# Designed miniproteins, single chains, continued (4): the designs that were tried, part 64

Each design is a single chain, and the fold is of that chain. pLDDT is the mean over its residues in the fold that is shown.

## One batch from the design tools (miniprotein)

Design m14209
Fold by ESMFold2-Fast:
Structure m14209 (fold): chain A 60 residues (1-60)
Amino acid sequence: GADEELVERALAGARALIEAGMPGAAAIQLAVDELKKAGLSEEQLAAARREMERLAAELG
């Protein structure tokens, strides 16, 4: 659904920022803040953050 598309775009954005040299924690925070502004629930934000943390660990 639309929320899943927002999460996928946020994950792609976080990956691009980390690959461009942004610290993982900063990239994750920016992506989560955008999802929060888009109206995602606390549960959806927590799930997205966990996926972004896995991504940051994989890249770093």
Scores: mean pLDDT 83

Design m14210
Fold by ESMFold2-Fast:
Structure m14210 (fold): chain A 63 residues (1-63)
Amino acid sequence: MSEEERRRYARLALEAARKVLKENPDIDFFTALNIVGEVVREAMERGETLSVDELVEKAKEKI
């Protein structure tokens, strides 16, 4: 909803994407970022604030 929340989520998404890529080096960074982006969008629709670790876990479920 707020611009500050959107920027915070963008930073969390990039951090989570880097962690996903570090644990799964066989995938593309672009693929990791897209998966994390989908998780972030769903969280935003539900009004949830997820941590980097929660984003990583949910993203791994989609890989």
Scores: mean pLDDT 76

Design m14211
Fold by ESMFold2-Fast:
Structure m14211 (fold): chain A 58 residues (1-58)
Amino acid sequence: SAEKDESLKGFGDALKEKKVPKETVKEGLEALRERGKEVNAPEGTEYLEKALLEAAEK
């Protein structure tokens, strides 16, 4: 779980450096929430959700 949380946070940091279309953000959030429940990485999933939203607002 901790390893998966760290991996998701790293991915979120990479996303913050890019502009992401709003429609892609919405699709990504839906998929992430469903997948996050399966991988048991709540902290990393929450961080990635915020990073994805911030990437759209640059």
Scores: mean pLDDT 66

Design m14212
Fold by ESMFold2-Fast:
Structure m14212 (fold): chain A 60 residues (1-60)
Amino acid sequence: LDAKIAELEARIRSAEAARDALLARLQKVNASPEHIATMKAEMDEALARLKAQLREAQAA
């Protein structure tokens, strides 16, 4: 369990860093608000899924 929890925590940290870097880049190149919103929603959904898996692993 601990190894799986550590792996999920590492994936969440990596995904959050990648999300922040991508959003900053999109803002710098003046990407459309629609494009930024779509990318943010997709990344937020993926992060929510990983966080749900982490909560399940912690509860098990």
Scores: mean pLDDT 81

Design m14213
Fold by ESMFold2-Fast:
Structure m14213 (fold): chain A 96 residues (1-96)
Amino acid sequence: SAMKKEELEKELEELAEEIAAKLAAVLGKTHPVSEEQKKHLKEVVLEDLKELIKNKDKLDELLKQVEAERDTMPEEYYEIVKAALEGVKKLVEKYE
């Protein structure tokens, strides 16, 4: 329904804000991140999360791939990607 779609979109925007804030914090450790760059990160993350919703059947496979590649990526990046995928999975389960 339209109401459930609006609720999903709001929670997805909240998740995107949380994930973008975590990314901005990690990036800010190595170089300054402007307010404009933070807004751009939120937009990019939101688009990526919307794509994950459209491809929800791939979420479990992506989670397994991230876990398998854990030792090949920075720990902070792994935690952010895992949080994003788990967050999307939780929203999919809630709004089915």
Scores: mean pLDDT 83

Design m14214
Fold by ESMFold2-Fast:
Structure m14214 (fold): chain A 75 residues (1-75)
Amino acid sequence: SELEEALAKARAALETALTESEEGFLVIVQNMLHEAAKTLSPEIAEAVAAEILAWVREHRPALLEEVERARQRFL
């Protein structure tokens, strides 16, 4: 499904992003949110955003506020 494909791509990108610096991770996830908003249906974009936020909460909690602001700005 489109949802399963979008989530699989997001998870792969997040795994790569976690190998970057904190600043590099932030840039990647902000770009992912922006691209999801532009290319995906609103329902699938929200699912991708939720996945991104779950990874941020788990692995980069200091960035949560900035990622939440990006979600609100783009979605």
Scores: mean pLDDT 88

Design m14215
Fold by ESMFold2-Fast:
Structure m14215 (fold): chain A 75 residues (1-75)
Amino acid sequence: DKELGEAESRLSPVTAEILRVAAELGGKEVFDRAVEALRAGLSEGEIIRLILETAQDLGKDELVRAINEIVGSPR
C-alpha cells in the first residue's frame, strides 16, 4: 500500500510499472520480495530479476508476460 506508493515515486517508470503489476498479478508474496530488495538497496535489474524469478516459481504467467513486455528485449 504505502510502500508501493513510495517505491513507485523513487524508481524509474519501468520499474515502478513492474512493481504495480507485481502487486496486482503476483500478489503479496511477489510484492513483498520486491519491497525487501528495494530496502536492501538492490539495483533495478536485481529487483526485476527477483520479481520474475518469484513469478515463474509461482506460475504467474500473466505477470511474467507483463514484465517481459515492459522491459522489452533482454541484454
Scores: mean pLDDT 72

Design m14216
Fold by ESMFold2-Fast:
Structure m14216 (fold): chain A 94 residues (1-94)
Amino acid sequence: MEELKKEAIDLVKRATEMGVRAAEKAGNPELMEEVRKSGEKAIETVKKATPEQVKEIRKILFDAMAKATEYLASGDYEKAARVIREGLEKAAKI
């Protein structure tokens, strides 16, 4: 369990970094801060999560990162950042 939570926290950090960089490229400092705050909340949720919740959090983040990667490839930086923020917010509410 401890390793699964550690991997999930690392995933939250990677998603947060992706979202922050996308928001920075979009020229949106407010969105950068929203992504950071959502990431911090998601980390706190992972620390308290059950095994099933960790699995759900990982799925939410993988789905968000995959979608954000498609937006990044097309140059839609703001959409990439918003998708990451929404994924982190969903993870934080588990």
Scores: mean pLDDT 88

Design m14217
Fold by ESMFold2-Fast:
Structure m14217 (fold): chain A 106 residues (1-106)
Amino acid sequence: AKTVTLERTIRIGGKTVEETIERGKRSIESLKEEATGLAKSLKGKKVKVNLKAVIAAPDMPEEEIEEIRKAIEEAVKEALAEVKKENPETEVEFNLEIVVEKIEVP
């Protein structure tokens, strides 16, 4: 089967852990809709989704950044499960890369 690749970069930032997670989940929901549409149009083919998530959290401690990272990973896992459930005849693969942008405070 022919493989189609969807490449997306999302930039996630907020002043709190909760705000950052909420914004991240919203971006992942949009990606889920795109992936579902693509999988539906490519029935019986393979769809590969490559997601790069950039967390812009310069004033957050490492523990809070780790909490955001875990929440994003779980949201992506949930989105993949839903896409697969709606498109059982399409092979769907999700690859997630998380990058943290830190600003050194002088």
Scores: mean pLDDT 79

Design m14218
Fold by ESMFold2-Fast:
Structure m14218 (fold): chain A 96 residues (1-96)
Amino acid sequence: MEVKEKVEKAMKVFEETYEKKLKELLDKAKVPSPFSQDSPVGKAVKEVIDNSKKKLEEESTEKAKKGESLERLLELAKKMADETVEKVAEIMSTVE
């Protein structure tokens, strides 16, 4: 499998994992999903998600170039998705 294919699969798993968990979090809080980018909370949440995506893409690319398995990259993606959702929950709890 090409490095690019491994990274793309990891990024897809990250996106699917955080979107699912974020929807569950927003449903519980009775907040519409996705967040409005115009709100202060929506901007902060988008920044956290965008930064996590960038970091995962860079780390996954580096690890894949070093011969890391797809399985370990998917594990990293899921872990980063969980951490991203936790940060989003924290932002939501500190605003109101």
Scores: mean pLDDT 76

Design m14219
Fold by ESMFold2-Fast:
Structure m14219 (fold): chain A 99 residues (1-99)
Amino acid sequence: MEFADRLAKDGAVKYMQGVLFEDVIREMYRRVEEYGRRNGLSRLETYELFGRVMARLLDLLLPRSTDPERDREGLARHVIELLGLDEEQAEAFRRGLYA
């Protein structure tokens, strides 16, 4: 078995998502929102910036993923649900995430 397959079976990704996901995502968004407010960004520009930040972090957190596009979309859905983003805000976030 490839190392990536063994990591998936060992539940490392599930541990990170289950234990830390909510707190990490909320804290990251809070910091991005504070930055946006200080720099005169609109709400939609702030969500797009958050998507861009998440995209860069996924490059660090998912280097062993067998399907990075699927994992990225899965993360996008969870973030949208967790933060309660409307359709326009979700589109702005996705523009950043896939930039």
Scores: mean pLDDT 74

Design m14220
Fold by ESMFold2-Fast:
Structure m14220 (fold): chain A 76 residues (1-76)
Amino acid sequence: SQQAQQLKQQIQQLIDQAKQAVQNKDLKTAEELVQQAEQLLQQYAQLVGIDHPDVQQLRQQLMDARSAVLLAQKKA
């Protein structure tokens, strides 16, 4: 559906913005963006199903982004 595609795009944009915030040392903004993406991912999973490959891919990208935030916090 168009709604599912829009949610996927929004989640991807939030993940990309979170990664950029980590590079800029704006860890609070990065954390907030990851949390927003996690909330939208739950909505996306409800629309397409939790077992959908795109849900699994976005979940992995969010885990990677969260790990980057945690690593940056330890090095600050």
Scores: mean pLDDT 86

Design m14221
Fold by ESMFold2-Fast:
Structure m14221 (fold): chain A 89 residues (1-89)
Amino acid sequence: SAAVAAARAAMEAAFAALLETVKRAVETARSPALEEALRQADAMARAAGERVREALENGASDEELVAAYQAATDALNAATALIEAALAA
């Protein structure tokens, strides 16, 4: 469906943004705050991926898939924000 495709595209864009932020962080001088932010961001991204995988494997409806992709997008954006906050500190 168009709604599922749009939600998936939004999640993929959020993931791409997270990867760009992680690349910048890896090239930055390490602080304990940045290392902790990177660990938390990794855990959040992994959990988001698992939730989407579970929805797909369980034959979720279009509404359920949109909700799963939106929740994943929110988690990936939060992960990016954690790293950006640590980089600004």
Scores: mean pLDDT 88

Design m14222
Fold by ESMFold2-Fast:
Structure m14222 (fold): chain A 55 residues (1-55)
Amino acid sequence: SAADEAEFERVLANLEKAIADKDLVAARAGLREMREHFPQHAATLEALEARLAKL
């Protein structure tokens, strides 16, 4: 739904900020939340996991 897409984008934006800040604790927590609530975004989740692995 549009509401779910808006929530996904909000959580994604928060996670990208954590990655930019190199806040591994916040980034890992955000990725876990996205996996639990938005598993359908598998390609985005894989890309984010790869980015976290390089931090």
Scores: mean pLDDT 84

Design m14223
Fold by ESMFold2-Fast:
Structure m14223 (fold): chain A 58 residues (1-58)
Amino acid sequence: DALKQQLQQEKQDVTFKLFKRGLFDEANKVTTEVNKLIADGDLAKAQQLIDQAKEKLA
């Protein structure tokens, strides 16, 4: 599924940026929750979580 592949890449990008900022707890939460949502097939919520994490980086 192309959307799952996209979400995995965006998750890795966001997590990497959070680690660079020293936001380790946030990075771990994003990774855990996004993985659960992808596994459950809730791709829309996974995308929203990734987008919210991106906004927190700004």
Scores: mean pLDDT 82

Design m14224
Fold by ESMFold2-Fast:
Structure m14224 (fold): chain A 89 residues (1-89)
Amino acid sequence: SHMKKKLIEELEKILKTLQSPDLTFEDLLKAAVETGKALYEAKLFEELEELSAALEATAAAHEPGSEEQFAALRETLIAQIKKILESLK
């Protein structure tokens, strides 16, 4: 379907950005927002809720603004996007 193809393309683009060695915290936050928007537009509300819960839990487990929080949030978002992409194939 058009929506499925568009979602896959959007998520793959976001994943590429997240895998950049030059990724900033601002880029990470933008990627999280873009992922949430893409899931919402696709009506994948369960996946959106799971993503939100995973990111909130990861953020709460680390010191706010630390390098460890950044790395953990990046890994969590990458893992969630990969899981969603696998489910769409």
Scores: mean pLDDT 88

Design m14225
Fold by ESMFold2-Fast:
Structure m14225 (fold): chain A 70 residues (1-70)
Amino acid sequence: DRALRLMRSAQIFSSGDARDMIQQAIAAYQAGDYASAIALLQQAQTSSSISDRAKAMIQQAIAQIRDAQA
């Protein structure tokens, strides 16, 4: 699963609240709650605890989740 792989990678390159938000997004995604997963990923991108590398991975993960819902 490309989205899940991207989210797990983004979690590694994140800390603090951003890492927690990505972990919650992974849990929501695995539960089939794609709307909550996307919302949590968008929130994580605005965190001060996130790297530019993790932001790029999250953007790709959101795109993959949206494509899977189409």
Scores: mean pLDDT 82

Design m14226
Fold by ESMFold2-Fast:
Structure m14226 (fold): chain A 87 residues (1-87)
Amino acid sequence: TAEAEAWAAQIDARVAAALERARRLAEEGKLDEAIELVRRTIAELDAARDYIASLPLSPEQRAILTGTLDAGRARARALLAEIEAEK
């Protein structure tokens, strides 16, 4: 539905903003702060995934939202590995 797509877009925007901030922190040499921000983002995505899984959503709505969360989590994990490799 349009509402699920709008919610997914908000999730994507928030993840993108958090990961961009983490990249800036890493570029400034603030590696521990960058790692903490990415780990917090992953934890928030995991909590959101559990919450969405508990809701009485249609299969299509669930697929859109969980797919967006899983993609965001994969991006966050990739950035975490990249920043940790710089230590």
Scores: mean pLDDT 87

Design m14227
Fold by ESMFold2-Fast:
Structure m14227 (fold): chain A 58 residues (1-58)
Amino acid sequence: MMEEEEIRRARLERGRQLLLGDTDGTLTVRQVADMIGLSQKTFTRRFKEMFGVSPSDV
């Protein structure tokens, strides 16, 4: 992958790790997207393209 795509992938991986680490269930997909600098819509779309699953299904 190009370096820019790797950086974007790292951000999405961080979002995934935040969702997986949320054992309390208080983090929303929107909050995680905001934390990594993406809109919820963009985060959901890119996450699904990359991981094949919705952020809500993590």
Scores: mean pLDDT 75

Design m14228
Fold by ESMFold2-Fast:
Structure m14228 (fold): chain A 67 residues (1-67)
Amino acid sequence: SLEEKLRELMRRAGVRHLTPEEALKFLEDAIKYYEEIYKKYNHPGAKQMAEELRKLLEEFKKLVEEL
């Protein structure tokens, strides 16, 4: 179901305990956090994490819209 897909996405993002609206904000904040780490420390992993979270955020928005 859509709810199960949403819950799995929230679990993968580490936010399964939040509401969808809270999770969206948390993901946006997390992306900003990793972008700052990449800017300050030039970590390839931080850049990759920000990109992965951006893709996750877009998938999450799509699922929330379909609920």
Scores: mean pLDDT 76

Design m14229
Fold by ESMFold2-Fast:
Structure m14229 (fold): chain A 91 residues (1-91)
Amino acid sequence: ALEAAYLAGRAMGHATVARAKERGEDPEALVEAIIEEARALLPSLSPEEQALAEAAIRGLREGYEESKDLSAEEAMAKARELFARAKALLA
C-alpha cells in the first residue's frame, strides 16, 4: 500500500509537470498547491491514512524534481509507466 501510494504520487508529479508545460503554467506552483491541499486534510485522517498520504506527497515532490527539466511528452510517458506500476501493486 505505501509503495503503491508513493508510485501514484510520483506519477501525479510527472503528469502535473506535463500538463503545466502543455498549458504554459508553472509546474512548481501547481505541485505546491496540490501538496498544500493534501496536507490540510492530514489531521482528519487515521494514522494509516496519514502514512499513505505522506508517501504520496513524497512521491509527488520526487516526481516533480525528476520531470521539471523534461519535455511535456517525456514527463507524461514517465507518468504512464508509474501509474501502470502502481496499479499492478493493487491488483
Scores: mean pLDDT 82

Design m14230
Fold by ESMFold2-Fast:
Structure m14230 (fold): chain A 74 residues (1-74)
Amino acid sequence: MEKKRKELLEKAREKLMESSSYGVLAIGHAASAVAYRDDPALAQAHLEETRRYNELSNRYDKEAQELLKQAKEL
């Protein structure tokens, strides 16, 4: 049980790190969209990347929460 719990916690940690990384990238692109407000095409491209990275961040966070739940129930 201890070995399997540690494996689930380590996988959850990896997923949380990926989620956090994509969250930071989304914030960066959102800031760039504001900075390039005078260039609608570039601003729109940064908004699209913001949406993509937010989706990835949310997906990885959800996967991490499932792994944490499994570890807690062991």
Scores: mean pLDDT 87

Design m14231
Fold by ESMFold2-Fast:
Structure m14231 (fold): chain A 107 residues (1-107)
Amino acid sequence: MELDIEAFATAIAFYNALAELARKYGFDEMAESAQRLRDAVLRKAAETLGVSVEEAKKILQPVIEKNREKAEALAKTYFDDLAKKYGVEEAMRRLAEGLRQTAERLE
């Protein structure tokens, strides 16, 4: 249970960070894809923990906040690596598509 909470919270924090990064660069489609994936992970967490989505939010919130700065640093590093290889626009396009496909698999 504790390990599951940390894993789900870490994933949600990471997708929140990606959404904020996308909004900073004006890539609304990527921000929307990251938010959709965050919501899919939250629903999966609720199912796994055997609670409502609202209860899962309450359980995960303090762990998400604890990991926020680390998730922001990781998201920036991950994006910077892709942008170095493909350029900012293509990196964002690839991330948006990957996030969309991942969210569809979790739904």
Scores: mean pLDDT 79

Design m14232
Fold by ESMFold2-Fast:
Structure m14232 (fold): chain A 84 residues (1-84)
Amino acid sequence: EALKYVEELLKEVKKYLPEMSEEQRQLLVLEMITEVLKLPKDASLKEVEKVVKDTLEKFGLKVSKKALRKLAKLLKRIKDAFLK
């Protein structure tokens, strides 16, 4: 279940950040998942969006508000699947 959302997240990151290497995209996704899993069990989508934005900024990256929301929604699904 969680693996399906991780695969979708990797595809979306490639779509919005095609200029990154595959290894860099995998590291970014791992960091985003790690940071989101540190949030409280009931963390809001806005809190997930902030984590995604902060993680992207650490990598020197910026995405559109629409892309940020899409990535945050997938990360929230990953978080919720782990917390079952």
Scores: mean pLDDT 82

Design m14233
Fold by ESMFold2-Fast:
Structure m14233 (fold): chain A 56 residues (1-56)
Amino acid sequence: METEEEIQRARDEATARAKAGSVDEILQLLDEVAQGDDSATNRARGQALVEEALAK
């Protein structure tokens, strides 16, 4: 059972890392998400990374 706190933390961490990093770093993080669970936390992380990649 995933909490909103866990989902929000994952999203915030992904967004912060993506903003600080290059497009290549975002793609590496997306590969990690793709290898993970189909969970709300992992999905939220992926969404944040895609949004930041498209903004670059």
Scores: mean pLDDT 78

Design m14234
Fold by ESMFold2-Fast:
Structure m14234 (fold): chain A 83 residues (1-83)
Amino acid sequence: QEPESAEVKPGESLTLFAYFEEVETASWYRQKPGEAPELIATVNGVGEVTKGKNGTIAGMPSSTLASLTIPSYTPEDDAVYTP
Protein backbone atom coordinates (compact mmCIF):
# COMPACT_ATOMS: atom_id res chain seq x y z
CA GLN A 1 0.00 0.00 0.00
CA GLU A 2 1.34 3.42 -1.04
CA PRO A 3 1.61 6.22 1.57
CA GLU A 4 0.15 9.65 0.69
CA SER A 5 1.28 13.01 2.14
CA ALA A 6 -1.64 15.21 0.98
CA GLU A 7 -3.17 15.75 4.47
CA VAL A 8 -0.12 17.19 6.32
CA LYS A 9 -0.19 20.80 7.54
CA PRO A 10 2.57 23.13 6.23
CA GLY A 11 5.58 23.50 8.55
CA GLU A 12 5.08 20.14 10.31
CA SER A 13 7.27 17.03 9.94
CA LEU A 14 5.77 14.18 7.92
CA THR A 15 7.02 10.59 8.33
CA LEU A 16 5.89 7.94 5.85
CA PHE A 17 6.21 4.20 6.49
CA ALA A 18 6.27 1.31 4.02
CA TYR A 19 6.01 -2.37 4.94
CA PHE A 20 7.67 -5.24 3.10
CA GLU A 21 8.04 -8.98 3.65
CA GLU A 22 11.84 -8.70 3.80
CA VAL A 23 14.14 -6.34 1.85
CA GLU A 24 17.80 -5.25 2.05
CA THR A 25 17.24 -1.85 0.39
CA ALA A 26 14.39 0.66 0.03
CA SER A 27 14.03 3.47 -2.51
CA TRP A 28 11.58 6.38 -2.25
CA TYR A 29 10.11 8.20 -5.24
CA ARG A 30 8.29 11.53 -5.36
CA GLN A 31 5.77 12.34 -8.10
CA LYS A 32 4.09 15.74 -8.45
CA PRO A 33 0.90 15.99 -10.57
CA GLY A 34 1.81 16.02 -14.28
CA GLU A 35 5.48 15.15 -13.62
CA ALA A 36 7.57 11.97 -13.87
CA PRO A 37 8.50 10.10 -10.66
CA GLU A 38 11.81 11.30 -9.14
CA LEU A 39 14.11 9.16 -6.99
CA ILE A 40 14.41 11.11 -3.74
CA ALA A 41 16.23 8.70 -1.40
CA THR A 42 17.65 5.16 -1.20
CA VAL A 43 18.54 3.29 2.01
CA ASN A 44 21.06 0.45 1.59
CA GLY A 45 20.57 -1.77 4.61
CA VAL A 46 18.74 -2.47 7.86
CA GLY A 47 19.62 0.11 10.53
CA GLU A 48 20.94 2.57 7.92
CA VAL A 49 19.82 6.22 7.66
CA THR A 50 20.42 8.26 4.49
CA LYS A 51 19.82 11.93 3.75
CA GLY A 52 17.81 12.34 0.56
CA LYS A 53 16.94 15.24 -1.75
CA ASN A 54 15.32 18.42 -0.36
CA GLY A 55 16.25 17.63 3.26
CA THR A 56 14.40 14.29 3.40
CA ILE A 57 15.70 11.47 5.63
CA ALA A 58 15.24 7.80 4.71
CA GLY A 59 15.65 4.97 7.21
CA MET A 60 15.24 1.21 7.45
CA PRO A 61 14.53 0.27 11.10
CA SER A 62 13.99 -3.39 10.08
CA SER A 63 14.01 -5.61 6.96
CA THR A 64 10.19 -5.27 6.95
CA LEU A 65 9.93 -1.49 7.55
CA ALA A 66 11.22 1.56 5.66
CA SER A 67 10.65 5.22 6.59
CA LEU A 68 10.87 8.59 4.84
CA THR A 69 10.83 11.81 6.89
CA ILE A 70 10.07 15.20 5.34
CA PRO A 71 11.04 17.85 7.91
CA SER A 72 8.99 21.07 7.83
CA TYR A 73 6.52 19.92 5.14
CA THR A 74 5.38 22.76 2.84
CA PRO A 75 3.12 23.03 -0.26
CA GLU A 76 6.34 22.64 -2.33
CA ASP A 77 6.52 19.05 -0.96
CA ASP A 78 2.92 18.22 -1.99
CA ALA A 79 3.30 15.03 -4.01
CA VAL A 80 2.66 11.28 -4.08
CA TYR A 81 5.47 9.39 -2.32
CA THR A 82 6.01 5.73 -3.18
CA PRO A 83 8.48 3.14 -1.79
Scores: mean pLDDT 72

Design m14235
Fold by ESMFold2-Fast:
Structure m14235 (fold): chain A 57 residues (1-57)
Amino acid sequence: SMSAAEFARKRRRFERLLAALRARELQDGHVTPEELLRAAAGRLAGLSPEEFERLAA
């Protein structure tokens, strides 16, 4: 299991990834930042523990 510190570190990496994806989507004009964040939150909630670890790597 992850310590609180490890989880916080992985969460920050995920948040930075979301910011980068948001910037790219804004260039493409396909989604709003709010829609992208909602979709990413839904994806994160739907992830298995293995998928979460892979995404946070």
Scores: mean pLDDT 62

Design m14236
Fold by ESMFold2-Fast:
Structure m14236 (fold): chain A 80 residues (1-80)
Amino acid sequence: MEERLREFAEEVRRRTGVSEEDAERALRKALEAYREGASEIEAVRVLGDTLGQAAIARGDSAAAQTVGELTREEVERLRR
């Protein structure tokens, strides 16, 4: 799970310009949720929501939309 979440965070960084600091913070939060009993889908959503909120806080609504799209794609991969 950790590797999958890290790969997803790196994909978001490549496509949106989210900082390494924001990505690491979001990854830590998602891994903490997973260790506390969240499902793999819930952990991916925590990662995506945290990254999207960081983009919104910077005034980058386009990046936030892209994060949401990438999060939905990753969730769909986990559902199959």
Scores: mean pLDDT 84

Design m14237
Fold by ESMFold2-Fast:
Structure m14237 (fold): chain A 94 residues (1-94)
Amino acid sequence: DFTREARIRFARTLAAGVLEAVKNGDLEQAKELIDRLARIFGVSPELREELLKAAENKDIDAVREALRRVFVESGLTPEEADRAIDEALKEAEK
């Protein structure tokens, strides 16, 4: 069972991993992390496919937007989702 704080931390960690894998062109790692994210947050098949296509196209903006939708649909506020993704982007840039 996730507390709200644990869910936000998990969202940031998985988002950072996906963004880093996409940035590095590591599609196998991106797919593994997207599968993990889908299991943890209960992502629809349609949104999972949208994330996979964005990752395959190396479209960071599309990946960011799809991740935001995943986290909001999972019960985070838009502000919490935006913060987690912003922190994840900074982590992926280092």
Scores: mean pLDDT 82

Design m14238
Fold by ESMFold2-Fast:
Structure m14238 (fold): chain A 74 residues (1-74)
Amino acid sequence: MSDEELLEKLLAGVRTIADALEIPEEERERILAEVRRRAQEALKNAKSMEEAIQALKQVLMEAIDEMERLAAAR
């Protein structure tokens, strides 16, 4: 799997969760941009695929937590 393919799958997952939680478009775009930035940085700095996966998992978890917090604030 290419880094680009892995990144797009991660972003698709984040979009699906944002849709389910009805996150406003402005906040959704901000979160997706941050996830993309952090994921690209993690992939660039990872020394192995296992290290990359672990870093991407952390990015995804933090994005989900932020989206849940935004949903609860409505």
Scores: mean pLDDT 81

Design m14239
Fold by ESMFold2-Fast:
Structure m14239 (fold): chain A 63 residues (1-63)
Amino acid sequence: MKPTDVSRFIAEALILIGDEIDAVFRGDLEGAKKYIEKLAKLLNLDEETVKRMYEKTLKLIEK
């Protein structure tokens, strides 16, 4: 992993401090919406793409 990737991860964590993090882990899509938007901008991806990846990951975790 490049040092830049670590710094980016830390920056993401800082931005997500608070209720957004709890919403992400709870599978609360409404609360996680801001997280999805910020992550999509950071990775230069469509918000719908990030949302779909998040939803697929939740399905795997719930099993």
Scores: mean pLDDT 60

Design m14240
Fold by ESMFold2-Fast:
Structure m14240 (fold): chain A 119 residues (1-119)
Amino acid sequence: SDLELLQKLMEAIAKGDFDTALELLSQLTGVSKSAVTKQINDLNEEWLKKLNIYQLLALGLLAVERLRRAPPEEIEKLRENVEKLIKIAEEKLKKEEKEIKDSEFAKQIIKDIKETLEN
């Protein structure tokens, strides 16, 4: 399930295994590792709006990890990308909350990403 893939992705991030996290994001979205990397760097808002909440959160978590590892010249762009992604995720969660199996888990991940952006 998408939730199980998201949980495995979070475990990979916790271990510092970014390559496994990218592989899991590729599986979750059905898009290649290179294409999801491109989306982290150059967000396509129309594509993001088509993703479900767990796909958006997984992408957001990887975008935050990319931001943490970014050279200084990329920080501003990547921060803006994470902020846009979180806004889309919050809008989707509000619209689809009743249909989301674990909305509280989704809310917690959004909160954790937002708190990370304040560092």
Scores: mean pLDDT 83

Design m14241
Fold by ESMFold2-Fast:
Structure m14241 (fold): chain A 93 residues (1-93)
Amino acid sequence: MVEEMMKELEEKAKLSKEMKEAIRLLLEALEKKGASREELEEVKEGILDTLKNIDKRVKEDNLDRKELEDEFVDLLKLIIERITGKEIKIKKS
């Protein structure tokens, strides 16, 4: 399930290694908590909408893409930590 969703996300959006790791960890954490396929699909669509909004803000507002991507990764990390109760380490380069 998560592997199929990750492939679809990578096909529809250009993802950094850090974003891929954060998204994968989020989807796996939700699946382990008993999220249905339908609930995971809704989360995937929400991620795609967020990525589309990042692209729009970079193009229209001349914002730094890397900064927005890092903020998104930080937000996902915080959500994962809240879901799992564990500190998540994602390497920023």
Scores: mean pLDDT 77

Design m14242
Fold by ESMFold2-Fast:
Structure m14242 (fold): chain A 60 residues (1-60)
Amino acid sequence: SAEELVERLKEENKELLDELEKRKPQTEEEFEEIAKEFNLSVNTVRQLLAQLEMIKSLEA
């Protein structure tokens, strides 16, 4: 179901967000490495980084 896919993505997303916060990727190669580790597309990783920045702005 769509709900199960969203929940799974959130669980995998937490680990990915932690790595993005630690590494703070700036180059395409860094995004590609993270995408490969988490079996995601570079575009998905970039979108998740944008979400992380938005969350940080709301908490600040």
Scores: mean pLDDT 70

Design m14243
Fold by ESMFold2-Fast:
Structure m14243 (fold): chain A 92 residues (1-92)
Amino acid sequence: MQAAQEEKLKQAEANFEAALEKAKKEGTAPDEETVEKIREILRKQRLAAIYFEQGELEKAKEYLEEALKLAIELGLAKEEDLEKLREELEAA
């Protein structure tokens, strides 16, 4: 992961919070448990980017897998994405 990727993930966190505020006003916000899981996904992706930049590949891999597993649970990603991520990280 590159510094630009880390910055984009940080912006994604801010954009999600802004979208959540708007959704609450419109009565379309997901439940609190779902919101917290999305926050964890974004947080883990950002941590993974930081650790990858620092050369701590095992920590980066762990956070990326955890984020993707949560995304799969919420229907935001597929199990195939997790397998592909594992292959790419093994090649790195």
Scores: mean pLDDT 75

Design m14244
Fold by ESMFold2-Fast:
Structure m14244 (fold): chain A 65 residues (1-65)
Amino acid sequence: SLSDIFLEALRIYEEMKAAGVTAEQAIERLKELGMDKAAERVQKYYDEGKEDQALAIAALGIAES
């Protein structure tokens, strides 16, 4: 369900923050995984200086895959 995806995204986001994962590192990893559309969405937030939102969008992209 959508609720399960959002809860998984929140879990991934919290784990990434605890591990010190940066938005730039998340973008590189998404590209390596072939998740080009997710990487593009994260890059847009990162380019706008919205680093925390970029990381949250990366977590959502991973949860949706």
Scores: mean pLDDT 84

